# Designs tried in a protein design run: designed miniproteins, single chains, continued (4). Part 44

Each design is a single chain, and the fold is of that chain. pLDDT is the mean over its residues in the fold that is shown.

## One batch from the design tools (miniprotein)

Design m13607
Fold by ESMFold2-Fast:
Structure m13607 (fold): chain A 60 residues (1-60)
Amino acid sequence: SEEAREAARRLARQLIDSGATEEEGIKVLTKYLVDKFGLSEEEARRIAREVLEEIRKERQ
């Protein structure tokens, strides 16, 4: 959902700014999306990867 993606984008920016690795970022975002939005682990992991890649590209 759009709300879940926006929440993930905001958290992803914080994680990147704190120096989290891609692996750490995926792990934290996946847990957050499962716990907060009730997404499956597979869907949450997909969104986490996509969002981290999007934020990384925006900051290049």
Scores: mean pLDDT 83

Design m13608
Fold by ESMFold2-Fast:
Structure m13608 (fold): chain A 80 residues (1-80)
Amino acid sequence: SMTLLRGARFALEQAIEYAEEGDLKSASFLSRQASQMARRAGDDEGARYAEQGSIYAEQGDSEGAIRYNRQALETVDRAL
């Protein structure tokens, strides 16, 4: 599960970077990957925030995507 949490952290960091660059398609994809990895690791809170990040990215809201993916990253870091 630590491997999955580290994978989720990496995906969230990349999702935030893509969202900051305006690549919301990549941000959405990586946020979804992070959500799946966090859920499989037992971090349901991080998974829910990452899923919200992907939804906001799909809606074209880069600020929402960044905000929720940062919240997901905080929960993943606490679980590590």
Scores: mean pLDDT 89

Design m13610
Fold by ESMFold2-Fast:
Structure m13610 (fold): chain A 92 residues (1-92)
Amino acid sequence: WQARLDALLALSDEEIDALIKEHQTRLDNINKEIRELDAKSKELEKAGLTPEQRKEIRDETIKLTAESLIVVGDLVELEIARQRREAAKAAS
């Protein structure tokens, strides 16, 4: 973790802010895909969901959930870096 934090602290404020915006946009897109899968799952359930369709929806939901957790982790690390940069400026 310290090596990752040190790498983030080597970035400019503008680079950190740009990465936060990029990761937030990615998270918003993943959340949209999860909502679309939920809507599709409900519609297919009304039509008689097959075991194959159930597996596909489950596998895709697991994949998207795992991707969202990675992006959330990246955002937390970026926010910690930003907070440490601000603290360093305040101490100067």
Scores: mean pLDDT 79

Design m13611
Fold by ESMFold2-Fast:
Structure m13611 (fold): chain A 57 residues (1-57)
Amino acid sequence: SAVEEAMELLIEGARLFKEGRLEEALEKFQEAIRVGKDSPVLVKEAELNRRRVEEAL
């Protein structure tokens, strides 16, 4: 489902962020926003994480 796909992208993005792979983490969070677009909770979580990555760049 789109929810499961968005959650998987969030988990992958968080892993990449912890590894310092900031550009790849950003791409995963952007994908999570697109895939999870119909879930306000998932979109908000992905946007918060995207912002954290952008601040670290």
Scores: mean pLDDT 86

Design m13612
Fold by ESMFold2-Fast:
Structure m13612 (fold): chain A 100 residues (1-100)
Amino acid sequence: SAARLDVEAMLAAGEAYEAVLRGDYEGAREILRRAGLPEERAELAVELLKAIKEGDAERAAELARRLGLDPEAARRAAAGDPSGIFRVLFELADLLAAAR
């Protein structure tokens, strides 16, 4: 695979997820915006992470499609599958890296 891991982007994706887990949705949005996502895409990413936190698999899959991420990984993440969670965070990091 040709996927490069951007450590800074990975850190931002993880920090945004931790903020969402704490209920700090504004903090998560600001982390993603500072990391390079446009405001509308940052808001969509926060809603995806919130759907994963809340276990809403259908909403997570829909939001993943809007972001161009894997909807099946988002469904698994919402079901509490750690492999799905890590895949969503890796794909968010790729979006952040591509925005530079």
Scores: mean pLDDT 85

Design m13613
Fold by ESMFold2-Fast:
Structure m13613 (fold): chain A 110 residues (1-110)
Amino acid sequence: MLEELERRATELLTKVATALAAGDIEKARELAKEAAKEISELASRAAGVPVEVRIEVTEESLTIEVRAPAAGVELVIEIPRSTLEADPAGSAALAARAIGAFVEQARLAA
């Protein structure tokens, strides 16, 4: 479950990062909405408690908020557009690993 979460999150977030790096903000927002929903579902299953994921795209940055209210834990990742433009896939992979680590902590705390 956790490996599938990290793999799928990397794939989805790479698409968001690539669209934002290309300046297609509307496409990046569409992909972010899809990514947030799927990552939330996978993270909730991996953690064994509800995990809420919100992904916001602006012209300046990508912000990922992850919450597990029942476990009392929260993670906020903000990635500047310049960082996404320099390495879309690497930025996505780092964010996915951070989400994976959060899910492990949420599971232990719940």
Scores: mean pLDDT 87

Design m13614
Fold by ESMFold2-Fast:
Structure m13614 (fold): chain A 85 residues (1-85)
Amino acid sequence: SMSKEEIEREIDEALARMVGWLVGRIEDPEEAREAMREALRALAARGYAAEALRAAGEAAVRAAPSEEVAEAIREAFEEVLAEAA
């Protein structure tokens, strides 16, 4: 059976994936870049683990309507992770 802590981690990752999916649906690359930066910083400020932030970035890239949007999302993700290092 799952512990409370394991359930909370899975909920955080699921919510992070949903946030990423919403960001990835933005059609403009620069809007997607800014939304990805803002979303990742907001999740980090709320105490989301690095694994959840990665899940958000991966979901956003998978949802991206174009390679330009996917590239903008990857760049924003790398920028935010560099800030956290």
Scores: mean pLDDT 85

Design m13615
Fold by ESMFold2-Fast:
Structure m13615 (fold): chain A 58 residues (1-58)
Amino acid sequence: VEELVKRAKELLEKLKPYIDEESYKDALEQIEKLAKTKDEEALKIVIKALEDSLELLK
């Protein structure tokens, strides 16, 4: 779970310049909630969504 949380936060940091502060805060809160519940499947879905978003910004 820790590795998935770290990956999600790294991807969110890369997206930070392209999203508003409110969206960043909401995404960070969601990642931290999933970390608390240890929902690895949901964390993987979030990671994929963040990776897909970064690919679209290239």
Scores: mean pLDDT 78

Design m13616
Fold by ESMFold2-Fast:
Structure m13616 (fold): chain A 67 residues (1-67)
Amino acid sequence: NAYDKAVEAARQKAEELGGDAELIEHSVRAALNAGIDVKTAARAAGESFGLSPEATEAIVKAAEDAY
């Protein structure tokens, strides 16, 4: 489904960037389950786990493109 694709894309991009892929996956999935949109969920995950603005935007783009 579209949500699973967005979560998987965010996780993979976080792994590529040296971030905590498991934490990003968990955070994005939890936010989506709470009714938060993909873009907001992905951005909040990057910001919450201390990723740079560039890394956060890359995760947002990956999640949106997969959704």
Scores: mean pLDDT 84

Design m13617
Fold by ESMFold2-Fast:
Structure m13617 (fold): chain A 73 residues (1-73)
Amino acid sequence: SSELEEEINVAMARILASVLSLQPEVSLEELLEAARRVASFGREEALEALLEAVRRKAPELAEEVEEALREAA
Protein backbone atom coordinates (compact mmCIF):
# COMPACT_ATOMS: atom_id res chain seq x y z
CA SER A 1 0.00 0.00 0.00
CA SER A 2 1.02 3.65 -0.15
CA GLU A 3 1.91 3.50 3.53
CA LEU A 4 4.72 1.06 2.80
CA GLU A 5 6.01 3.37 0.08
CA GLU A 6 5.98 6.24 2.58
CA GLU A 7 7.99 4.20 5.09
CA ILE A 8 10.51 3.33 2.38
CA ASN A 9 10.83 6.98 1.36
CA VAL A 10 11.39 8.08 4.96
CA ALA A 11 14.01 5.35 5.43
CA MET A 12 15.72 6.45 2.21
CA ALA A 13 15.78 10.06 3.40
CA ARG A 14 17.36 8.98 6.70
CA ILE A 15 20.00 7.03 4.80
CA LEU A 16 20.68 10.09 2.64
CA ALA A 17 20.93 12.22 5.79
CA SER A 18 23.45 9.78 7.26
CA VAL A 19 25.53 9.78 4.06
CA LEU A 20 25.55 13.58 3.97
CA SER A 21 26.70 13.66 7.62
CA LEU A 22 29.68 11.46 6.71
CA GLN A 23 30.73 13.45 3.63
CA PRO A 24 33.90 15.49 4.24
CA GLU A 25 32.53 18.18 1.93
CA VAL A 26 29.20 18.59 0.22
CA SER A 27 28.25 21.12 -2.41
CA LEU A 28 25.16 23.29 -2.29
CA GLU A 29 24.22 21.95 -5.74
CA GLU A 30 24.25 18.35 -4.48
CA LEU A 31 22.22 19.29 -1.41
CA LEU A 32 19.63 21.16 -3.47
CA GLU A 33 19.29 18.23 -5.88
CA ALA A 34 18.83 15.80 -2.98
CA ALA A 35 16.32 18.16 -1.35
CA ARG A 36 14.27 18.51 -4.54
CA ARG A 37 14.23 14.72 -4.97
CA VAL A 38 13.13 14.15 -1.38
CA ALA A 39 10.52 16.92 -1.67
CA SER A 40 9.01 15.19 -4.72
CA PHE A 41 8.08 12.26 -2.43
CA GLY A 42 5.83 14.58 -0.39
CA ARG A 43 7.12 13.32 2.96
CA GLU A 44 7.63 15.86 5.74
CA GLU A 45 9.60 13.39 7.86
CA ALA A 46 12.02 12.79 4.98
CA LEU A 47 12.54 16.51 4.44
CA GLU A 48 13.15 17.08 8.15
CA ALA A 49 15.72 14.28 8.27
CA LEU A 50 17.61 15.82 5.35
CA LEU A 51 17.50 19.31 6.87
CA GLU A 52 18.76 17.97 10.20
CA ALA A 53 21.73 16.37 8.44
CA VAL A 54 22.49 19.61 6.55
CA ARG A 55 22.32 21.63 9.77
CA ARG A 56 24.80 19.26 11.42
CA LYS A 57 27.25 18.96 8.53
CA ALA A 58 27.00 22.29 6.72
CA PRO A 59 24.93 24.74 8.79
CA GLU A 60 25.91 27.60 6.46
CA LEU A 61 24.06 25.85 3.60
CA ALA A 62 20.94 25.02 5.63
CA GLU A 63 19.21 28.35 4.96
CA GLU A 64 19.63 28.07 1.19
CA VAL A 65 18.32 24.49 1.23
CA GLU A 66 15.31 25.55 3.32
CA GLU A 67 14.62 28.45 0.95
CA ALA A 68 14.74 26.16 -2.10
CA LEU A 69 12.33 23.71 -0.45
CA ARG A 70 9.95 26.56 0.45
CA GLU A 71 9.94 27.73 -3.18
CA ALA A 72 9.32 24.17 -4.42
CA ALA A 73 6.34 23.65 -2.08
Scores: mean pLDDT 64

Design m13618
Fold by ESMFold2-Fast:
Structure m13618 (fold): chain A 72 residues (1-72)
Amino acid sequence: MIPSPEARAHLLEGAKAAAAGDYETAKEHLEKALELDPSSSSAWALLSTVLRKMGKYEEAEEYEKKAEELEK
């Protein structure tokens, strides 16, 4: 598995935004990372966490399940 440099860059920017509490920006970057690399369990897991922080619990559960399926 060869992760795209662009996908990795978006994952990193999303993680930085999430750490800073900027969940809207984090969500945007993580969604872009998943568009480029939908097999990234890390991106699904982090997006799930961000959605929980935003109060979007239903969407968070869905994305957490996708992350778990990929981590098998």
Scores: mean pLDDT 80

Design m13619
Fold by ESMFold2-Fast:
Structure m13619 (fold): chain A 63 residues (1-63)
Amino acid sequence: SDGRSQTALNASSGTSKGGPQSGYDQASKAAKKNGLDSDKAGKAAYSGSPNGSNQTGVNAFNS
């Protein structure tokens, strides 16, 4: 859905600019705005962050 795509994009951008915590914060905010589980999305993004911004986005989308 558009909400999942937006959450993934924000997670990827967050990780690229500020690392795992930034990825978590951006994924959580985007997920909350789109009516998705903010904690689940944030944790997925954080977990993907060590493997780069693309993996962060994939993990957040699939959360």
Scores: mean pLDDT 84

Design m13620
Fold by ESMFold2-Fast:
Structure m13620 (fold): chain A 79 residues (1-79)
Amino acid sequence: LTEEEKREVEGTLAFIGGYIADKAGDYETAIKWYERAAELFKDNPEETALAYRNLADAARKSGNVELAEQWEKKAEEAA
């Protein structure tokens, strides 16, 4: 794996971790995983935007509407 390929794989695994935590109702853990995924996907706007949208959803489910709105804005900017 190249460094770029390794980041893509690690980003995908982080995203999956966030998804699993979200489905389990652990939104704090989901947010941490999705944040890592967004950082690792930095060279892929589409995947970064997807991670930000899932961050926004997790933040909204945790009751933090302001955080959710901030992540939605970042998703629009990344797409």
Scores: mean pLDDT 83

Design m13621
Fold by ESMFold2-Fast:
Structure m13621 (fold): chain A 95 residues (1-95)
Amino acid sequence: MFLTDEEAREWVERRREEMEKRLRELERLVEEGRGLEAIRRAAALISALNIELVGLQIDADLGAVSQEVVDYAEEVVRELIERLEEIIKRAEEVL
């Protein structure tokens, strides 16, 4: 067993905090006229979040964590991806 539900929830919260810091850095890149770099970094983060979510679903399918934790993580990841997509949109406006 890799993660308990508690450990998985703690991981989601830590990942959310890390993403908040990365989102602030991306907003700074847009403000500095570095829109193409912001787009590339945001796209990479969207890819990473989707891969991580697939991994958590595999853990749930193997019985390591509950589907409730996966559903919570999907909601958090969805909100983070929406914010990253908004940064991409804003960055395109400054290119």
Scores: mean pLDDT 84

Design m13622
Fold by ESMFold2-Fast:
Structure m13622 (fold): chain A 79 residues (1-79)
Amino acid sequence: MEKEIEELEEEIRELLEELLKKRAEKAKLPKEELEKYIKEAREKIPEIVKELIESLNIEELRKVIEMFREALENEIASA
């Protein structure tokens, strides 16, 4: 079970990083501002992931992953 939670944690982190990148690209930020935005958000991602892992059970975490995947697809489609 702990290994399964670790795998979900990694997947959520990766999805959040991709969402962040796509949103920043959509905002058409200059390279320097984009890098700063990504750096600041990367600092927050571990805290968000930790809160989700501590607050939600495995089934709820899987649902969150699906929601983030849908959000990522929507960001790509709306770009």
Scores: mean pLDDT 75

Design m13623
Fold by ESMFold2-Fast:
Structure m13623 (fold): chain A 88 residues (1-88)
Amino acid sequence: SVAEAVEAARAGDVELLKKLAKEGRAGAVVAGLIEAIRAGRDETAIEATRVALENGALSREDVERLIKVAEEVGRKATVEALRKLLEE
């Protein structure tokens, strides 16, 4: 559920977010990643986004939305890392 992903993000539970990403639960993963970014869970947000992109659970547009959230809350390292994940 979205609630499960949000709780995982708050706890820094990157393994649960990666599991949801591998299961293709795009909406739950996006909600969790937004919470991770807002909570300052930089490593959790970056790693889970990478796995979700690799498994097709996130689109490029989803990651661009996450970058915008990170910019709005001033998470500069997360912005830089997520932009790098979009390099082809």
Scores: mean pLDDT 83

Design m13624
Fold by ESMFold2-Fast:
Structure m13624 (fold): chain A 89 residues (1-89)
Amino acid sequence: DADAQVQQQINDLISLLQQNRSASRQQVIDAIDQWMADNQANGAVAHAVKYILRGNYDKAQAIVDAVMQNSTPAQQQQIQQLMDIARQI
């Protein structure tokens, strides 16, 4: 199920951010890049998280808005949680 795969990727990113809460923003970006490479994930949501960590909030929001238009309510809630966690780093 495509929806289940997207939700799993979002949950994996949430876990990655939570495991790296004490890391620098650059270390978290490097961890996301490694996760994307290892999973061959073209994660638009992962790119949005990287933009938040880099302080490019406008670009992050544009990606989030685009992804939200094609997301279920459950996915929208998980994406919002992921973005909130990213902003806390």
Scores: mean pLDDT 79

Design m13625
Fold by ESMFold2-Fast:
Structure m13625 (fold): chain A 70 residues (1-70)
Amino acid sequence: GIEEIKKRIEELEKEIKELEKKIKEVEEKLKKDPENEELKKELLELQIELGVKEVELGVLKLILKKLEKK
């Protein structure tokens, strides 16, 4: 129900915050070693995971808004 959607939103917001922290750490490492292909790959993979979670969060927030206004 609505409460399960709210709980998933909170979980996603927490996961997104942790991913943003990891991305920042990899970006700082890349500043020290800009040609490191493994770090570039790790950054890309983290950015993709972040994007997927941000889309899920956006969709769930839209669904929640529609359900609460019915």
Scores: mean pLDDT 85

Design m13626
Fold by ESMFold2-Fast:
Structure m13626 (fold): chain A 61 residues (1-61)
Amino acid sequence: SLDEVLEGLEYFLSNVEKHSEEEKEGAIKFMEDVIRLTEKTDPEKAKRFREILEEVKKKVE
């Protein structure tokens, strides 16, 4: 479910510094794809995914 995806991404964000560069890039691309799909179905969750993506990018850049 989208809630399980959200929980997984929040866990990833809490440990982002422990992940490899390839894992970080994969997670960013995955989040971008999920946002595109979710905006059509659940814009509130898409907004939360965008917030997580912004936080991940802030920590890796």
Scores: mean pLDDT 76

Design m13627
Fold by ESMFold2-Fast:
Structure m13627 (fold): chain A 74 residues (1-74)
Amino acid sequence: NINEKIANYKQALELDPNNAEAHSNLGGAYLERFQLTGSQEDLELARKAAQKALELEPNHQGAKFLLAEIEKLS
């Protein structure tokens, strides 16, 4: 359930707001939900989450890949 996955990552980030991996995973979950629904809001939320992960860890490979995939959709 993608909505449960998003809720779980949001909860993890309430406990650890600077967890780059959790921000990257949240962005991936938003992108997945965008692909299922076409929600432009989810695409923007995915972008913000990927950017936040890269602010925290500039060399985070997962977040770099995620952001590149989002840019192809814009």
Scores: mean pLDDT 88

Design m13628
Fold by ESMFold2-Fast:
Structure m13628 (fold): chain A 62 residues (1-62)
Amino acid sequence: LVAALEAGVDSIVNRAQAALINLGLSKAQEAAVVAQLQDIKENSASDYVKEKATIALADLGV
């Protein structure tokens, strides 16, 4: 269960980082991504996932 959750969340985090680098995000899209990453950072059972979310939030300037 934890491994499956990590795989799913890591995919979302990697996609968000790729979007920032390659596509750019509108302020509305950025806010939605930030909200999801903050939820992951606060509520994830995995320290690895929390670390990934923290890095992504830092990349977004949050």
Scores: mean pLDDT 66

Design m13629
Fold by ESMFold2-Fast:
Structure m13629 (fold): chain A 72 residues (1-72)
Amino acid sequence: EARVFSEEVLKAAKEIVEREGVDLSTARFMIEALVAAGYSVEEAKRWVEELVRRGGPQAAFDAAAALYRAHL
């Protein structure tokens, strides 16, 4: 259960690293933050890809961190 989910998150994070050039730990954090806020891994991946494309990695990270703090 939790292990399978963690593997799915890691796979999505690796795809973001390959496509967008973001660090793996940063990509994992962004996906995990969005999933914690109620998004699926697929939705989180699309959201991160769109924000990185529009505002760059830092803007995507800041937005994900804000969602994570608001959810907590």
Scores: mean pLDDT 76

Design m13630
Fold by ESMFold2-Fast:
Structure m13630 (fold): chain A 67 residues (1-67)
Amino acid sequence: LKKEIEELIEEIAKLLDGNIDPKEMLESIEKKIEERIKTDKLPREELEKEVVEMLRKIIEEIKELKK
């Protein structure tokens, strides 16, 4: 996985005060990317871009919920 995805997952884990295991989340995302490569036949690069945007959106939503 791209370093950017790892960094975003670590940020989410920090925001959730350790309620999420970053390693398990990374493994889950990697598995999902591999599934979508097989099903949608999309290049890995495009799927990683989608994951980055999704994770950024999740971070913003978590920040709003913590207000």
Scores: mean pLDDT 76

Design m13631
Fold by ESMFold2-Fast:
Structure m13631 (fold): chain A 92 residues (1-92)
Amino acid sequence: MREEEERRRRLGREIARELELGIARAFARRIAEAAADPEALREELIRLLQYAGLTREEAERLVEELPELAELVEYLLEKGLISEEQAEILKA
């Protein structure tokens, strides 16, 4: 048994998952805090889309077409840009 190699693989997967979930939690918090300010909310949604790999121009167009957080999260999930666990955190 290559215990050290297995430990490194396990640790790497756990760290990657925790980072992804931590990023999703940070976005969810910022979006919730910005919910009362339409301009701040729009900027946080644009940041989420840019994190997912869209350009600022693409993100701005998508927010105009899909202004609801739940619809944006569903779009990102359908495109494979975020995980199901990240989507659940963002929609909460």
Scores: mean pLDDT 77

Design m13632
Fold by ESMFold2-Fast:
Structure m13632 (fold): chain A 68 residues (1-68)
Amino acid sequence: ELEKELEDARKTLEEVRKMSPEEIQRRVFEATGLRLTPEQAEAIKFTVEGLLEAAISFLEDLIKRRKE
């Protein structure tokens, strides 16, 4: 279960890293109707990348603890 969550998180991070701020603007608008500025889209991208990196690190730590 945790290993699958880790794999999914890594894939999501890679996908987000490939997105331009313009793609973030479009996806947020399509999902929520909110129109972001380029600066807001860049900030959201950076924040989401950071949160995914933190989640990946946390999941890796949990898996390591389970296998010890």
Scores: mean pLDDT 80

Design m13633
Fold by ESMFold2-Fast:
Structure m13633 (fold): chain A 89 residues (1-89)
Amino acid sequence: MLSIEQEIGLLLRMMGLVEQARLTGEVSEEMVEEMIKLAEEIIENSEDETFKKQAIKLLEEAVKLAEEAGKEELAEKLKKKVEEFKKKL
């Protein structure tokens, strides 16, 4: 299982991607894939429900940013992953 330092590192990486998208107004496929991968690592490997909920919240923020950027397909992909991960809580 992930160490607490690794879990914090994954969340910080997700936060950085969200902030970059917010500052640039741009949401790429690469950003979305990385966000999903980071969240999946937390959901599957963390025993801390707070970290899992925070990862899901960051994905929901990414959905909003993708919608604001007009990236409907990417927003839909993120929404589906949010629903899948909520079922694992």
Scores: mean pLDDT 85

Design m13634
Fold by ESMFold2-Fast:
Order: structure tokens, then sequence, then C-alpha cells
Structure m13634 (fold): chain A 60 residues (1-60)
């Protein structure tokens, strides 16, 4: 799942390891953690954290 994805919905940070983002934010997926989660970096802020796969759409 490496590549650039767009956020489909806003996600509020609920734990220290998660990444907060807004709908339309572009995220670089760095690695897959499990079936439902990836580690990603925000292209807007440079912050990294855990993101649910269901919140993302691949854009290239």
Amino acid sequence: MKGIYVALAPFPKTSPDELAFRAGDRLEVLEEIDENHVKARSLSTGEEGIVPKSALKKVE
C-alpha cells in the first residue's frame, strides 16, 4: 500500500500514536501495520502516525 493517498473524512487524533487529518489531506503511506491500519506521513505537516485504511483513497 505504499504511495500517496487522499483522506476521505476528517480523523481526530484519539491516541498518541495516531495521525490527525482533515478530509482532502494528502498522506504518504510508509508501511502497512495490520489488515486495517497503515503508518502514514502528512504531506501538509510532515507528522507521522497510524491511520485507518478505510479513511484513505489512493491518488498516485
Scores: mean pLDDT 78

Design m13635
Fold by ESMFold2-Fast:
Structure m13635 (fold): chain A 76 residues (1-76)
Amino acid sequence: TKRAEELLEEAEKYFDQGNLKKAGELALESLRVATDPELRERARRLAIQVATKLLEQGNSAEAAKLLEELREIEAE
């Protein structure tokens, strides 16, 4: 629980700083370890926000990779 919260907090800070790669990686890691529905939803939403921002910047390949990793986590 605490680890998932710390990872999500760090992901949010990187997102605010414009470090989309690190924000996405930490959001997915938070989602993988989170057991609380609220934390899982927050991590999922942040990952989607990162992917959206990557698409806005023209980085379709990185956005696609992030969304595919999100899909794999959700399938398990």
Scores: mean pLDDT 84

Design m13636
Fold by ESMFold2-Fast:
Structure m13636 (fold): chain A 70 residues (1-70)
Amino acid sequence: MSYQEQVSRLIGEILRIIGEIFDLELEKKKLEEQEKTKEIEEKIKEIDEKIKELEEKKKELMEQLRALQP
């Protein structure tokens, strides 16, 4: 595997995760604009957990990218 190929793959994965986080944050914002019901609060909590998991994955990929620096 070439260095450039590995870098391109990691960047692609990082960008996809950023997009997923953005979509989840947008969904959370729409839920926050609705009336504060227990069901909405539970959905917001689930979204927060998913964002946390994606942020951790993004950090891991960014560390891998840093390790590949020349």
Scores: mean pLDDT 81

Design m13637
Fold by ESMFold2-Fast:
Structure m13637 (fold): chain A 77 residues (1-77)
Amino acid sequence: SLEVILRAIGLELRAIGLELDAELFGKIEEAIEELKEIREELKELLKEAEDDKEVAEFVEKVLKRVEEAIKELEEKK
């Protein structure tokens, strides 16, 4: 649904903001914790989108991006 897509976009924008905040202010551990919470919300959205392949694929792409951001920040510790 459009609502699921918009919520996934919102979570992606929040993740981008957290990555930038970590880079600018060195709050890496705090950003990782919040990104992990976003990851769990995206997993819940993915379950809600199971019957809509196109929406599920979009949420999956956002989830993979957030997982990659967590990995990159953990490697910077």
Scores: mean pLDDT 84

Design m13638
Fold by ESMFold2-Fast:
Structure m13638 (fold): chain A 73 residues (1-73)
Amino acid sequence: MDEELREFLLEAISRMSEEEREEFRRQVREAERRLDEVAREVAEREGEEAAEEARRRAERRIRLAREALEEAE
């Protein structure tokens, strides 16, 4: 559930050093940058519906990670 994942991310981020938080921010940005490519690959292998579902799940996780990072700041 989104709330549970957000809470987990907040706790994890709270235990991170500033350097680790910066690395996590970079990883979130990289995941967002590759979102379109990954969705296209899923569409080619499993069809458009599967790709749309994968995109929605990835977008949700990226959003929660961004929100957790902003709140921890």
Scores: mean pLDDT 78

Design m13639
Fold by ESMFold2-Fast:
Structure m13639 (fold): chain A 72 residues (1-72)
Amino acid sequence: MEEVAREAGREIRRVGEESERWLREASAEELEERFEREARRGIESDPSLRETYEENLEVGKENARRRAERVK
């Protein structure tokens, strides 16, 4: 179990680094589109998490907009 968890952790770290690079390059619109797609997919998979996904989507959109305001 621990060994599998460590391998998953390494994979998550790699994906995180790629995501960070992508986030630096992405426009606010691209970030918002991604957040909307992920929220819709999550709600379709588990409707009980609708509120959580909707809250995360709003936070994500606000963060994307703030990023665009700072960077232009």
Scores: mean pLDDT 64

Design m13640
Fold by ESMFold2-Fast:
Structure m13640 (fold): chain A 77 residues (1-77)
Amino acid sequence: SMEEAEALLAEGERALAAGDYERALRHYTQAGVLAAMAGDRELVARAARNLGRVYEAQGDLESAARAYANADRLLAA
């Protein structure tokens, strides 16, 4: 549901702020899956952007670039 996806985005943000990157990736990935199942392209893009932020914080610039590109593609459609 959208409510569940939004809650997972909020939990991911708390995990990212705490430096718990594994938990942040898990929550943002789950939010993206729920958003995709709901057909909410904007919410999928938000989850992808947040995944990019976590990868960037970890220094994984290749994964970050892919996540940001996915978000941009979704919003351009």
Scores: mean pLDDT 88

Design m13641
Fold by ESMFold2-Fast:
Structure m13641 (fold): chain A 68 residues (1-68)
Amino acid sequence: SEASDLMRQSMVLLFEGRFELALEYAKKAVELAGPDDASALLTLSIALDAVGRTEEAKEYRKKALELL
């Protein structure tokens, strides 16, 4: 799906150190997958942590875990 493609691209960008672009791709993945997609929320959490938004990352990780 488009959301899965955006999640994969976000992770590639994170490995390349392109953190702000990775965050934009992760945000788009959540927008397409919806607020209850645990994989999209975890991808967003990882990207937020990479840009230093650690408290926001923690909240999205918590939301994702509540869906499992």
Scores: mean pLDDT 87

Design m13642
Fold by ESMFold2-Fast:
Structure m13642 (fold): chain A 66 residues (1-66)
Amino acid sequence: SSIEEELKKRRELGREIAEKLLKGLEEEMKKRGMSEEEARSAEGQDKYVTMSDEELKAYEKEKKEK
């Protein structure tokens, strides 16, 4: 019984942490010139996470140019 409650708490905590990380990622992406729509998309998030620093700077420059 107690272990079942502990596992439930850990799952809930994990979801809260994931949600906070997602919000942090979204804010960072928007700060670097990504649209809110792009920042919330799985494709946009994957692209951002896989970019090198060089690619990210190029992307930011391109977005700000428009």
Scores: mean pLDDT 73

Design m13643
Fold by ESMFold2-Fast:
Order: structure tokens, then C-alpha cells, then sequence
Structure m13643 (fold): chain A 60 residues (1-60)
């Protein structure tokens, strides 16, 4: 699924030590390219980073 590509990308960035802000920004970019709603991208990113959706929204 397209959502799995977002999850794969944000996991890769986290593993590389990219900042939470950088992970959120890149996840949203990929999600928009794939036609995934921003809210869903933020949810996936929150799960990967172990943060709440509210914390991720503050970063985005």
C-alpha cells in the first residue's frame, strides 16, 4: 500500500539519525506525492517516532 512506502521512508530516516522535524517534513512530502492525506502521514510518522499525533502536528 502507498502508506507502507511512507512508513518505510520515515523508518529509514529515523535509522539514519535524521531529526524528528526532518522525518516529518520528508514523510509529508512523500505522502503528498502518493496522494495520501496529511493527517494519515502524521499518524504513521507519530507511530514510527513513538510520539503522539499532537506532538507531531507541533513539529509539522
Amino acid sequence: MAEEKVREKVEELKKKGVSDEGVVAEGMRVGRELGIPDERVLRITAEVLGKSEEEIEEIA
Scores: mean pLDDT 79

